# Ledger of designs, part 83: designed miniproteins, single chains, continued (2)

Each design is a single chain, and the fold is of that chain. pLDDT is the mean over its residues in the fold that is shown.

## One batch from the design tools (miniprotein)

Design m7052
Fold by ESMFold2-Fast:
Structure m7052 (fold): chain A 58 residues (1-58)
Amino acid sequence: MSLYKIVGDVSLSPGLKAAGFKKGDVVTQEQLAKALGWDDPRLAAALLEKEGLIERLS
C-alpha cells in the first residue's frame, strides 16, 4: 500500500482542502485521487509530490 504524508500547505490545493485533509495527515494514493477528482491515483500522488505537498512513506 502506497502511503503519503501531507507536508505542505493544504490551502494551496482546493481539492485537498475541500476533502478536509490537513498537514501531517497520512493518506493513500486512492484518497488523494478521490480528493482531486482524478482517475489515476499514481498520477495524482506524483503531481502532489512534485509540488511539495506530500512525501512518500512507503
Scores: mean pLDDT 79

Design m7053
Fold by ESMFold2-Fast:
Structure m7053 (fold): chain A 100 residues (1-100)
Amino acid sequence: SLEEEKQKLIERFKELLREYAELNPELKEEIEKLIEELEKASIEEQIKLVKEATVKLSKLEVEKLKAGEKISREELIVLSGMSLLELHLSLLERLEEKEK
């Protein structure tokens, strides 16, 4: 059930990645490669990729703001959703570690 819940969160993360790619077409190829990597990876590697992607995309948004670019509300909502899914995955990993 924990493994099924993790897969469900990863599937939602992939949907948010696709939404982010539609809002940022210049990143579409990079995001498509990430989705392909997620689909081929083990659950442990998928969680690592989710964490890395969340950090990377958040940094890109900060760089866009520093460059004076306008960030849409839709883009911020998608990134917030990704961060919440990453947090939920991290909490499930901690729950697993506490099950002795």
Scores: mean pLDDT 83

Design m7054
Fold by ESMFold2-Fast:
Structure m7054 (fold): chain A 86 residues (1-86)
Amino acid sequence: MEEAEEKIKKRKEKLKAGESIAVIIMRGEGEPETSAENVRRMAETSGTRLPEEVVERLAELLEEWLYSDDHDGIAVRIQALMDAAR
């Protein structure tokens, strides 16, 4: 019982992590840079190693998220890309 609920909770927590990144970019709290440059800067600040392909795809998904109401679906894709980079 707890095992099934824990799997769902862990998935939601990972989705929220991707959502937080997009929210920061969306709010423009950082600087007026392109989505790709923002993703690179955030990765450098966090000490995370992201391949160029992942950065480009994340920027595309973040743009889609900024103009779309389907935040959950896009967050899943963002989380999958970040997981692939680990």
Scores: mean pLDDT 57

Design m7055
Fold by ESMFold2-Fast:
Structure m7055 (fold): chain A 92 residues (1-92)
Amino acid sequence: MDRNKEDLLKILKELAKQGYKVEAKAEGETLTVTVSGLSTIQQVGLALRLIGLGLEGLEVEVKIEGDTLTITVRGLSPEEAEEIASELNAVS
């Protein structure tokens, strides 16, 4: 569980560090992350990376709309969701 959380956080932090607009929201056991400004190739690559993580115990949904990618992660504790959201918003 912790490693899957760390892998997800690392991927999203790298995007924020590269100057992409990353916005995270925690709602109970659900984390929603919106990433804007990605090219089609970057969106496909990110979606494949997230699916390929094999997130044991986590449900990950990815939605692509234009230049915006929305990632919904379920199965986190409320504390974990808040920590990830805070870290991503702090780096953005």
Scores: mean pLDDT 75

Design m7056
Fold by ESMFold2-Fast:
Structure m7056 (fold): chain A 64 residues (1-64)
Amino acid sequence: MSEAERRVLDALLRAHALDPDAVLSVRELAEMTGLSQSTVSRVVRRLAERGVVERTPEGYRLRK
């Protein structure tokens, strides 16, 4: 797993710990991780392909 993937997963896990129904947009993930929106978009697409996160109309969340 890349450093960028680890940062994105960490942000999603922290959001889930506070609110299990939390959905984070690419913009919010970029703000939380310090990564660019383009980097976050690539990372969440790979994580979704692996079944780790799910895409919703409002953003991304961890799959259960």
Scores: mean pLDDT 81

Design m7057
Fold by ESMFold2-Fast:
Structure m7057 (fold): chain A 80 residues (1-80)
Amino acid sequence: AEREAALRRGLEALRAAGFTDDSPVIKVLRALAEADRPMTLEELAEKTGLPIPAVQAAVDRLEALGLVRRLPDGRYEFVP
């Protein structure tokens, strides 16, 4: 419930900013929210089908927006 509400708010904000559901930013956000665990860039690339540089750009944007955080070990997680 809380996670679904947070994901919904994040998606609405990204869509309002002009991102489509096919954008790397939205694909990566959905993947992290669905995983319910921290993921590496390599795991996100495999899950989304995106190249690693596209995943890196997406997580950098999502982290700047407060929707994702980077852990000390280099993995990323969704912020509910």
Scores: mean pLDDT 84

Design m7058
Fold by ESMFold2-Fast:
Structure m7058 (fold): chain A 84 residues (1-84)
Amino acid sequence: ALEEGIKLLKQKKYEEAVKAFREALAEDPTNPLAWLYLAIAYHKLKKYEEAIRVLEEGLARDPTNRFLRWLLEQLLKEHPELRK
């Protein structure tokens, strides 16, 4: 699922990539790469609220993950109206 999602992301098939990364997270919700790539796929779709929710959920599972935190901060900086 994760590798398939990355291939779809490279092909710019972002909605199919979202589905693949969601399937990867259903198999292993502890995989930080699946959270990161799911958020990137939503960002490419301009679904910024969904990207932020995914990053917040990933960080709730791994609060020390600096990559998820970095991407969350970048998205909130670009879309300050989405801050909670």
Scores: mean pLDDT 81

Design m7059
Fold by ESMFold2-Fast:
Structure m7059 (fold): chain A 64 residues (1-64)
Amino acid sequence: GPVRLDVKGMSVEEALAKIEKEYGKILAVKELGRGLLVLTENALVALRLDEDGKTVLDAVAYPL
């Protein structure tokens, strides 16, 4: 099932590093509105970003 990630307040760079460590290599990143969709080897991760696109507000992983 979906897993909420403890990445709130992290920079995008810090959050992506944590995602890669937990779910494997990042294969693709797509911008969708105020967020990112990150495809890794083991999960699809949806990130919601602040208005400046610099800080993570929320993230949910969908394990593959």
Scores: mean pLDDT 88

Design m7060
Fold by ESMFold2-Fast:
Structure m7060 (fold): chain A 56 residues (1-56)
Amino acid sequence: GLKEILRLIGEILRLIGEQLDLELTHDLNDPEVQKKLEELEERIKKLLEEMKKISG
């Protein structure tokens, strides 16, 4: 329902904020930073797939 969609949007926005913070404050050539960015991207992708299923 709408509450679940709003929760997922909130989670996606939070993860985007974490990506932006890493890109602005950390060395993007650091393998640990790259790994964390990949993990955030994968989490965002999964949340978008969940949102598609709920939205119909």
Scores: mean pLDDT 82

Design m7062
Fold by ESMFold2-Fast:
Structure m7062 (fold): chain A 66 residues (1-66)
Amino acid sequence: MEEVRKHLQAAVDALNAGDYETAVKHAEKALELDPENRMAHYILAAAYRKLGETEKADEYLAKAQA
């Protein structure tokens, strides 16, 4: 759980800094540890949207809202 929290915090920090690629990497690491993590799915949706990956953003948003 603590490792998931560390990656989620790093992903949020990266997202706030405009480092969307780093936000994706940390959110993906959180999902490797906790595949159903809703927050990680929301972060991936937000980051991919900022990167222009609209299809991926929509997929992760759907998973977050399931």
Scores: mean pLDDT 83

Design m7063
Fold by ESMFold2-Fast:
Structure m7063 (fold): chain A 82 residues (1-82)
Amino acid sequence: MELIEEGEKALENGDYEKAVEYFRKAVKENPLDVRAWELLGEAYEKLGKYEEAIRAYEQALFIDPENEKVKERLEKVKEKLK
């Protein structure tokens, strides 16, 4: 299982839809993986899917409420939603 590594490669290559697929599989296999939820949110942001990004970041914060990086990303994405 290297879903996070494959997703990160897809993000690096600008293949954001493929990155979303890998990170969705990662959170399905381990729903408590804060990093996987954070990366899923980031991939959705890159696609301009801000509502999906918000949901992913909210899930990351539900698991780790003190994650300042995720709090900051969540507020930034909320500003873009119209």
Scores: mean pLDDT 84

Design m7064
Fold by ESMFold2-Fast:
Structure m7064 (fold): chain A 66 residues (1-66)
Amino acid sequence: KVAELLVEAGISKEKAEELAKRLLEDPDDGKALKEIKELLIEQGKSIEEADKIVLEAQKLAKEEKE
C-alpha cells in the first residue's frame, strides 16, 4: 500500500519500495518522511500536496504495522 501510494505520486518503484520498508519499520522515521517530501517537491508538487502525500504514507504505514 505505502509503496503503491508513493509510485502513484511519482516516486520510482525502487525508491518507493525502499521508503515504504523504512516507514513500515518506523512510521515516524523523520529521514524517510523528509526524503519523500523532498522528492515530491523536486518533481513539482507544491509543499501542501507533498505534505498531504507524506501524511497519507505515514497513515498507511501505521495501519499496515497494526
Scores: mean pLDDT 80

Design m7065
Fold by ESMFold2-Fast:
Structure m7065 (fold): chain A 70 residues (1-70)
Amino acid sequence: AEEYLKKGEEYKEKAKKAYEEGNLEEALKYYKKAAEYYKKYYEETGDIKPYIEVEIEEALMLIEHAVSKL
């Protein structure tokens, strides 16, 4: 269980770094991997919170990117 949480956190941090470096495509790939691990964590533990939180972070990143073009 905790291994999935740890892997999700690792990929989430990689996503944040990629976005800070201006690499939106790489950030999206890492957010997708983080979500996959958090979904496995949810399936094993019933704790959906990390999955929902990472989906919100990805959405906020996309909104921020879109607004930056206005």
Scores: mean pLDDT 84

Design m7066
Fold by ESMFold2-Fast:
Structure m7066 (fold): chain A 63 residues (1-63)
Amino acid sequence: GDAERNAAAAVEAAKRGDAAAAGTAGYESLQISGNREAGRKAVQAAAEGDAEGAAAYAVLGAS
């Protein structure tokens, strides 16, 4: 679904080192899947420059 698509986008962003894009995909995962905690953690990781962490939380949010 859309949450899985956003999780895939976050992973691709993380492979490029793009923490902001990974965090954005995590926020979209929050809105689509309703997994609030995973979405918050993705945004927090992106704010810290952790693109891989942001992508991991986006994937968890997509479940």
Scores: mean pLDDT 73

Design m7067
Fold by ESMFold2-Fast:
Structure m7067 (fold): chain A 91 residues (1-91)
Amino acid sequence: MEKLRELLDKAADSIRAGNADEAIKYLQEAVKLAKETDISPEEARELLRQVSALAIEVVGAYLEGRITPEQADRILKALKELADVIEEKLS
């Protein structure tokens, strides 16, 4: 869980900095790690809250002109893939 939270924090910093490619790399690593990691239902809910917060940050970065529409779409797609993996852990 520590590594997964660290990757999401790094993705957040990259989104705020307008570094879309770096954010996508961290999110892709997070997706891979989430698939391989046992996540409790409580941890999954915390991670889903963090993913939702990141989606809001992406929209903010786009509206402020820090990222392009294409970059925003790619990051949001990666966040959705991560959310889908985490949601499966709640089943």
Scores: mean pLDDT 85

Design m7068
Fold by ESMFold2-Fast:
Structure m7068 (fold): chain A 70 residues (1-70)
Amino acid sequence: MEQAQANGDRANQRLKEAEEQVKNNTFKPNSEAEASIGVVAAAKLGESKEKMRELGKGYPEGEAVVENLI
């Protein structure tokens, strides 16, 4: 349980950082993992599907997350 919680804490912290960056329009993904996190953050903030696609564009993992949300 401790390992799973530690992994969850890291993921939650990164997602929280991404949510703040997406909210402030400062999010710039530089990897597939970052693009996926940006799309999830936008979804949690209630952003449009268009904005989610924009954040995941050019990264296959990010694009897959958008498709799974729609």
Scores: mean pLDDT 70

Design m7069
Fold by ESMFold2-Fast:
Structure m7069 (fold): chain A 88 residues (1-88)
Amino acid sequence: MSLLERFDKILEEVKKGNYSEEKADELASFAYFFALIGDYKTAARAIKAVKELEDKGVKLSPVGRIQLKRAEEILKEKNIKIEDANLE
């Protein structure tokens, strides 16, 4: 399974109400990874998904928080707007 396919599968599970810290941490890891390789659209989608989970009371691990913050910093430095990235 490709990393993008794994990411999409986790997003589907989360949309169906299957929330966990492990899924939030994995999404934060995807955000950081995709930001590092220059896939800013997928990175922004992952950041948005993590923030929606946090709004629902899901907590990130300390590692997940660091990865999310670094992903957000990369996108900010590249002038990528997270709100624009989920447009089809």
Scores: mean pLDDT 79

Design m7070
Fold by ESMFold2-Fast:
Structure m7070 (fold): chain A 70 residues (1-70)
Amino acid sequence: MSLEEILEKRAEELLEELKRRGVTDRAEIQKRIVRLVNEILDEYPDIPVSTVGQVVGRLSERARELIEEL
């Protein structure tokens, strides 16, 4: 499973939880998605230096797409 797929799955779970709690503030949802990206990066500290920039770039792009879908 790619880090992008992990982000997408966790973001879907997060959005469902926020919806159940009645959280409709787009800025709050955006903040939580950004936090989720940072949490995933913290879980994978052994990403090679030569590829870390590409991984961060892909996760940031996917997070932006998810936020735009709100």
Scores: mean pLDDT 70

Design m7071
Fold by ESMFold2-Fast:
Structure m7071 (fold): chain A 89 residues (1-89)
Amino acid sequence: EEEEREKKIQELIDEAFSKINELLTKEVPADSVLRDIAEALFILALLSGVKIETIIDTFKRLGFSDETIEEVKKIYEELQKKIEAIRKE
C-alpha cells in the first residue's frame, strides 16, 4: 500500500524534524533564523539524498557546536536507514 508507506515516511520525517528542532533550540532561540535555515537544510538534504558530510559542513558554517552536529548526524543517519527499510518493503 503506497499511501500507508508514504504516511509512515512522513511520520518519520516529522519525528526527526521535532528532534532537530529541540536540539537546535538548546543553542539558538526559537525565533532564530539560523534554526529555521538549519531545519530547512536538513529536510531538503534528506529529500534530495544529499550525503551526510554536506549537512555536517553546512551546520559547522552556521556556527552550531560539534555536539549538536553529532546529534543531528545521528538523527539523519537513523532516519535514512528507516526510510530505506520502508521503501524496500
Scores: mean pLDDT 72

Design m7072
Fold by ESMFold2-Fast:
Structure m7072 (fold): chain A 68 residues (1-68)
Amino acid sequence: DAENAVLDWLRNHLVVRPGPYATLDDLLGKGFYGEALVRTRELIERRQLTVENVDELAKIGTAAEKKQ
């Protein structure tokens, strides 16, 4: 599922600390992919997450929104 794919991608690309990522996982679990992408950009700006596959995450978010 897109939700599980996004969660797996984030967990594999998160570099440190499970605490801050718990909130991001909650957003994804509730289907707020757009907000999760914003949080991911914040983590990238703080250099806590890589920029790789940001475009892929955006595509997953768009696909999830289109299903509604």
Scores: mean pLDDT 53

Design m7073
Fold by ESMFold2-Fast:
Order: sequence, then C-alpha cells, then structure tokens
Structure m7073 (fold): chain A 56 residues (1-56)
Amino acid sequence: MEEEERKRRQEEVIEEASLGVDALSYASFAVSDKKSGKEEEYRKKLEEELKKLDEL
C-alpha cells in the first residue's frame, strides 16, 4: 500500500515539475524576446502551461 502511494506521489511531482519547467521556459522566452514583439506569443503559451499546472 505504502509503495503504491509513494509511486503515485512521485508521478504527480514529476508531472507537476515538468509543467513547471515548461512554464519557466516560456517565461524566459517572453522576457528575452520583449524587443522582437514575440513577447505576447510566449506570454500566451506561459498562461496555457500555468492553467495545466492549476489542473494538477
């Protein structure tokens, strides 16, 4: 029982961390591309990834 709960928790943490890394990547792109006008595109992607994190 303990082992199955531990595995489920690990998978949940990995999934959440993966989405968090994607969100951070888009945040970095939004900041780095502020001069090229692509900032808005990356900010929208960041918002989508943050919504996925909220669903976990």
Scores: mean pLDDT 65

Design m7074
Fold by ESMFold2-Fast:
Structure m7074 (fold): chain A 64 residues (1-64)
Amino acid sequence: PPSEEEILATLEILRELDRDGSGRVPAKEAGERMKERGFDADGIVKYFDVDGDGYLDIDRLGRR
């Protein structure tokens, strides 16, 4: 599982990418931003994209 630091960084990245306030961010865009910061984007995305729909939910992640 991701570390607390990676989870917090992921939440901030998702908030920055959530331009329309839907609370859903494409996993591809989030993964690219995480990779730019040196995180294991593939592992993080797979861990949080439990539904396999290619989106990460900000609300769901923040309530873990």
Scores: mean pLDDT 71

Design m7075
Fold by ESMFold2-Fast:
Structure m7075 (fold): chain A 84 residues (1-84)
Amino acid sequence: MIEIKPEDTREQIREKLREALASVPGITPEEAEALADRLADSAYKMGETIAELDKKHGGMTLEEARVAVANAILALLKRSGLLE
């Protein structure tokens, strides 16, 4: 099972998301790569916002927030029936 970790770079997050999406029937490798890049970019941008909001709770690092968003996106895809 694909797990995104706080030490993962944006490129590693993108690659893990691409691998997860490529396992979905009907998605081409090119579509999986494009979707993974978009999701990694979203995780990067939203992670910054979440890190700012969570500073009062002991504070996530920016990297931890980005990883949390990326993992939340993977969970959402699984729950929406796009992934099992």
Scores: mean pLDDT 66

Design m7076
Fold by ESMFold2-Fast:
Structure m7076 (fold): chain A 60 residues (1-60)
Amino acid sequence: SRYEELIRHLEAERDALVAQANAAIAKETDPDKRAQLEAQLASAEALLQQRIEEYRRKLA
């Protein structure tokens, strides 16, 4: 279904975002900038997870 495809795309986007953000965080030596990157990752991941859950509810 359309929602199953959207869920797969969002899961792939989330996984790619997490991998890229963690690589950037690992290279960041400034603790304030690292904290900002971690906060941005947490916020973006939560929004993507919320969309995935909304589409999962549409499948039920």
Scores: mean pLDDT 86

Design m7077
Fold by ESMFold2-Fast:
Structure m7077 (fold): chain A 101 residues (1-101)
Amino acid sequence: MQPKIIGASGSGILEAKEAVERAIKEGADAIIVTTDVNPEAQKIIEELAKENGIEVVVVPMSEAVDKALELAKQGKKTILIIAPTREQAEELVEKVRERLK
């Protein structure tokens, strides 16, 4: 069964909270956060995800696609990718989906 890959913006603290809430709603097994997301937003993502038992991995944007593929191979069924902008997150999601075809 193909994993579900979703993208969200972590441009600020409010967006970071909304991204984790979306991860919980979608039943995400893991969250990938790119290193260029605001450090305060990263901290909020890590704290809220930990409280909800969701694995968080922080990687450079250049490694996010490969990390999502690795997590999918490990059996993660729903993965959320958080980047500084929605457009960046959506581009990463598209690249992951293309490599899963």
Scores: mean pLDDT 85

Design m7078
Fold by ESMFold2-Fast:
Structure m7078 (fold): chain A 82 residues (1-82)
Amino acid sequence: SLEELVERGRELVEEAKKLALEVLKIAPKEKILEGIGLLLRTIGLEFDLELAAERKDEEAIRAVIEELERLLEEIKELKKSL
């Protein structure tokens, strides 16, 4: 359902924020800006998700979820490099 898609998107946002903050806690000076960039991208996607949810735009919600899944992979990769 549309509600289940929005819930999934919100769970991904929460996971991405949590991981990005964990990265920032352990990041060396050279990686801090990269970590901040990932956190800001997460906040932007949270905004996009909530707008798509208000519009009941399933296609837009699915697109944001796909971007969040890619962002999570980027955050995990950065964390592995630390």
Scores: mean pLDDT 88

Design m7079
Fold by ESMFold2-Fast:
Structure m7079 (fold): chain A 60 residues (1-60)
Amino acid sequence: MSEKELYERLLIHEIGEENFEAVKANLDKSEEEQIELIKKLIPSLTDRQARGIIEVLKSL
């Protein structure tokens, strides 16, 4: 399993498949809008962690 596949599976496990698809559908939005969406779905995340999730999703 690649590091990208591991991060994708961990993210799906944490936020659920429905929320994962919602984030993926908004990858064409600004980084700020994507961070706000991720933090709305997972309020415990920092901006740095949310940015990391965006980078992983864009690399898939």
Scores: mean pLDDT 72

Design m7080
Fold by ESMFold2-Fast:
Order: structure tokens, then sequence, then C-alpha cells
Structure m7080 (fold): chain A 89 residues (1-89)
């Protein structure tokens, strides 16, 4: 998906410029587009990049859990869902 790939490139550029929150937002949006397209492995990669820069983003953890569940990796899905719940104080 061209739009998601563009967001990944924009996120990498923002990261190089030290704009970690902006980069995380770009990676999170790319992850959402991959998830909607059924590209679960690419969604996971994008969300992992987002949480590395913004580990307090509960939505990214929740969507990581969803992507792992779609791949049948239920143990990882449960772990990431719990992290999302911990951040929803």
Amino acid sequence: MEEAEKLIKEGEKAKKEGKNKEAAEKFNEAGKLYLEAGDYEKAIEAYEKAIELDPENWEAWANLAKAYKELGKYEKAEEYAKKAEELLK
C-alpha cells in the first residue's frame, strides 16, 4: 500500500530529525493502514516502530495485539492487550 509506505518514510525522516512523537504518529498511522489491508506482518513492524518511540501509546499496543491475534499468535496478543490496559489509567 503506497500510502502506508509513504507514512513509514515520513516517520523515518522525522526520527532522523529527532521528532520522535511525530515519527511515532506516522508509524502508528501506517500500522492502521496495513492492519485494514490485512498486511498483519507489516502492521506489526509499523506498530513496533511506533511503540519504540512512544511506549505510552495504548492504541498502538492494542492494535499490535489485534495484529498478532489475526496471525493466530494468541499469547503475544494477550501480552500486548494487557500493556494497553495498563496504560488506560
Scores: mean pLDDT 85

Design m7081
Fold by ESMFold2-Fast:
Structure m7081 (fold): chain A 73 residues (1-73)
Amino acid sequence: MARAAELLARAEEHFRLAVEALAAGDFEAARAHLREAARYLEEALSLLVSPEEARRLAEQMLAVGEAAIAALE
């Protein structure tokens, strides 16, 4: 499934960019990339599993990431 693989690759890229922004102290950019990663992950997973399960996983990732960013501010 080329589409799901492309979306997962974009999610991974944005997650990496979020970590890099965090290391640079750019918390706004870190949050923006984390939200983009969550969106691509939800879209990819909704093609592979149920939309409900995809949303739960994306929400968990976003919540953990937001908590980590807030702890480092």
Scores: mean pLDDT 82

Design m7082
Fold by ESMFold2-Fast:
Structure m7082 (fold): chain A 55 residues (1-55)
Amino acid sequence: MLKLSKEQVLHFVIQLAKKYNATDEQIIKLVNTLGEEHELSEEEKKEIIEEVLKA
């Protein structure tokens, strides 16, 4: 798989959260896992978590 940008990871997590009615805890774990795989910074992972939970 190609490296995803912060925006691509955000979009992917939002889609999965909606499809599976993911809990906040599941969303946080997913973002941390995908962020690590795609070499996102801690700040970028936190921004994605905040944006997904806001939605």
Scores: mean pLDDT 78

Design m7083
Fold by ESMFold2-Fast:
Structure m7083 (fold): chain A 77 residues (1-77)
Amino acid sequence: RVEELAREAQRLAEEAVKAAEAGKTEEALKLAREAARLLEEAARLYLEETGDEEAAEGLRRAAEAVEVHVKKLVEEK
């Protein structure tokens, strides 16, 4: 389940970057937000199952990085 969430989030993040590069601001931000949400869910679930705080923090950082990166791409057109 955690692996499935992370994999789907990665796919959405890649689509968000492509949308941002194409100038599709609303689509890019929507995809980035969805990717971040899935990564945050994966982080919470992983922490509950394993207690691995470092790995969970890595997933949370990935969520923040996706949103920040896509917003920067959109804003720096």
Scores: mean pLDDT 79

Design m7084
Fold by ESMFold2-Fast:
Structure m7084 (fold): chain A 127 residues (1-127)
Amino acid sequence: SVEEARKLLEEGKKLFEEGKLDEALEKYKRALELLTKYAASPADIGETLLNLGNVLFEQGKLEEALEKYEQAIHLYETALGLDPSDEKVRRNLAKTYENLGRVLEAQGKLEEAEEYYKKAQELLDTL
């Protein structure tokens, strides 16, 4: 269910905060499976993908983190298209741009990273 997926997402966040990266990853993967199966909102799927990207980035899996952040951006842009006034979606999209920029910076792609930092700031300036 979507409710079970949200519970898994919250459990994953707690595990991530405790530094239990592999356990957090498994919770987020299961949450993503359920949210996708039950056709949950783009915002819920986007948040799960953002959190998956965060775990992968902390594990040093830069290419995998980048892929999850790019997927999260797509879902958040879809959610914002459905409700342009959703402040939470706008904040999460900005966080995703910032975190994607951090991955690019870690890869030495400084100019690309700067573009995403600017995208994040532009979103935050409209809140």
Scores: mean pLDDT 89

Design m7085
Fold by ESMFold2-Fast:
Structure m7085 (fold): chain A 78 residues (1-78)
Amino acid sequence: SHMEQKRLQEAEELLRKAVEALLKGDYETAIKYAEKSYELAPDSPVGARSLRVAGVAYKNLGDEELAEEYFKKAGSLG
């Protein structure tokens, strides 16, 4: 549907912002955008990538156990 397509496009834009924040070392902002992106498109390739971005950000913040949980969840989505 048009609403599903719009939601996916919004999730993709949020994922792009999360990646940009991650590359700048703004890990808290990267997590925020990644989590919002996942909420909009959880069972999708965008959702899986968003979880991986959050995992990388958590790892950089020293939360290695939480990072592993996010990576495992991303893997379970395909």
Scores: mean pLDDT 87

Design m7086
Fold by ESMFold2-Fast:
Structure m7086 (fold): chain A 80 residues (1-80)
Amino acid sequence: LEALREQAEKLIAKARAEYEARAPSLSPLEREAARLEVEALEALAEAAIARAAGDEERAAELRRRAEELARRAAELRAAA
């Protein structure tokens, strides 16, 4: 479980670094959409960890949050 958490943290850190590097070249809508996409990935990673730990309730909550963030990001990209 800790190994999964460490791997998730590294992947999230990489996604954040890529977002920061790209942000100056993005429009405001694209930048906000990319930020929400990173937050959705964080929620999905936490959901996977919660599920692996047997916490199905928390996993479901985090999965719903990730879906909402991803939906909002898609909406912003469609508007961009």
Scores: mean pLDDT 82

Design m7087
Fold by ESMFold2-Fast:
Structure m7087 (fold): chain A 62 residues (1-62)
Amino acid sequence: GPLTPEQREKVLAALDEAEREAVRAYIEQGLSPDEAKRLMLERLAEAAGVTPEQVEAFLRSL
């Protein structure tokens, strides 16, 4: 189902750090763009206690 307001706030609060971690992994570890995106989604999902698929659906709705 859709994210709760509290889960949405947790995703948005974690977005900057998750994006920085994914960009760092892309540059330093040679991850593909898809692998870096997946890493970002997994970090956001962990922060909000939801699945990466729920995070991706939420971000696409913005």
Scores: mean pLDDT 83

Design m7088
Fold by ESMFold2-Fast:
Structure m7088 (fold): chain A 56 residues (1-56)
Amino acid sequence: SMEDIKKIADEVGVSPETVKRILELSKKGYSLAEIAKKVGVSVATVRRVILTAGEV
């Protein structure tokens, strides 16, 4: 939900739009490095988003 996306965004320190894009690319099977390149963030940021999303 958008509420879960906002919670992840606040915890990781990125925009909700960035979280949504990372999660959509992850569902499509892209690697952390590929997602990082497509979104324009670090691999560490992608990992934090995915791990945080797995906890909600």
Scores: mean pLDDT 83

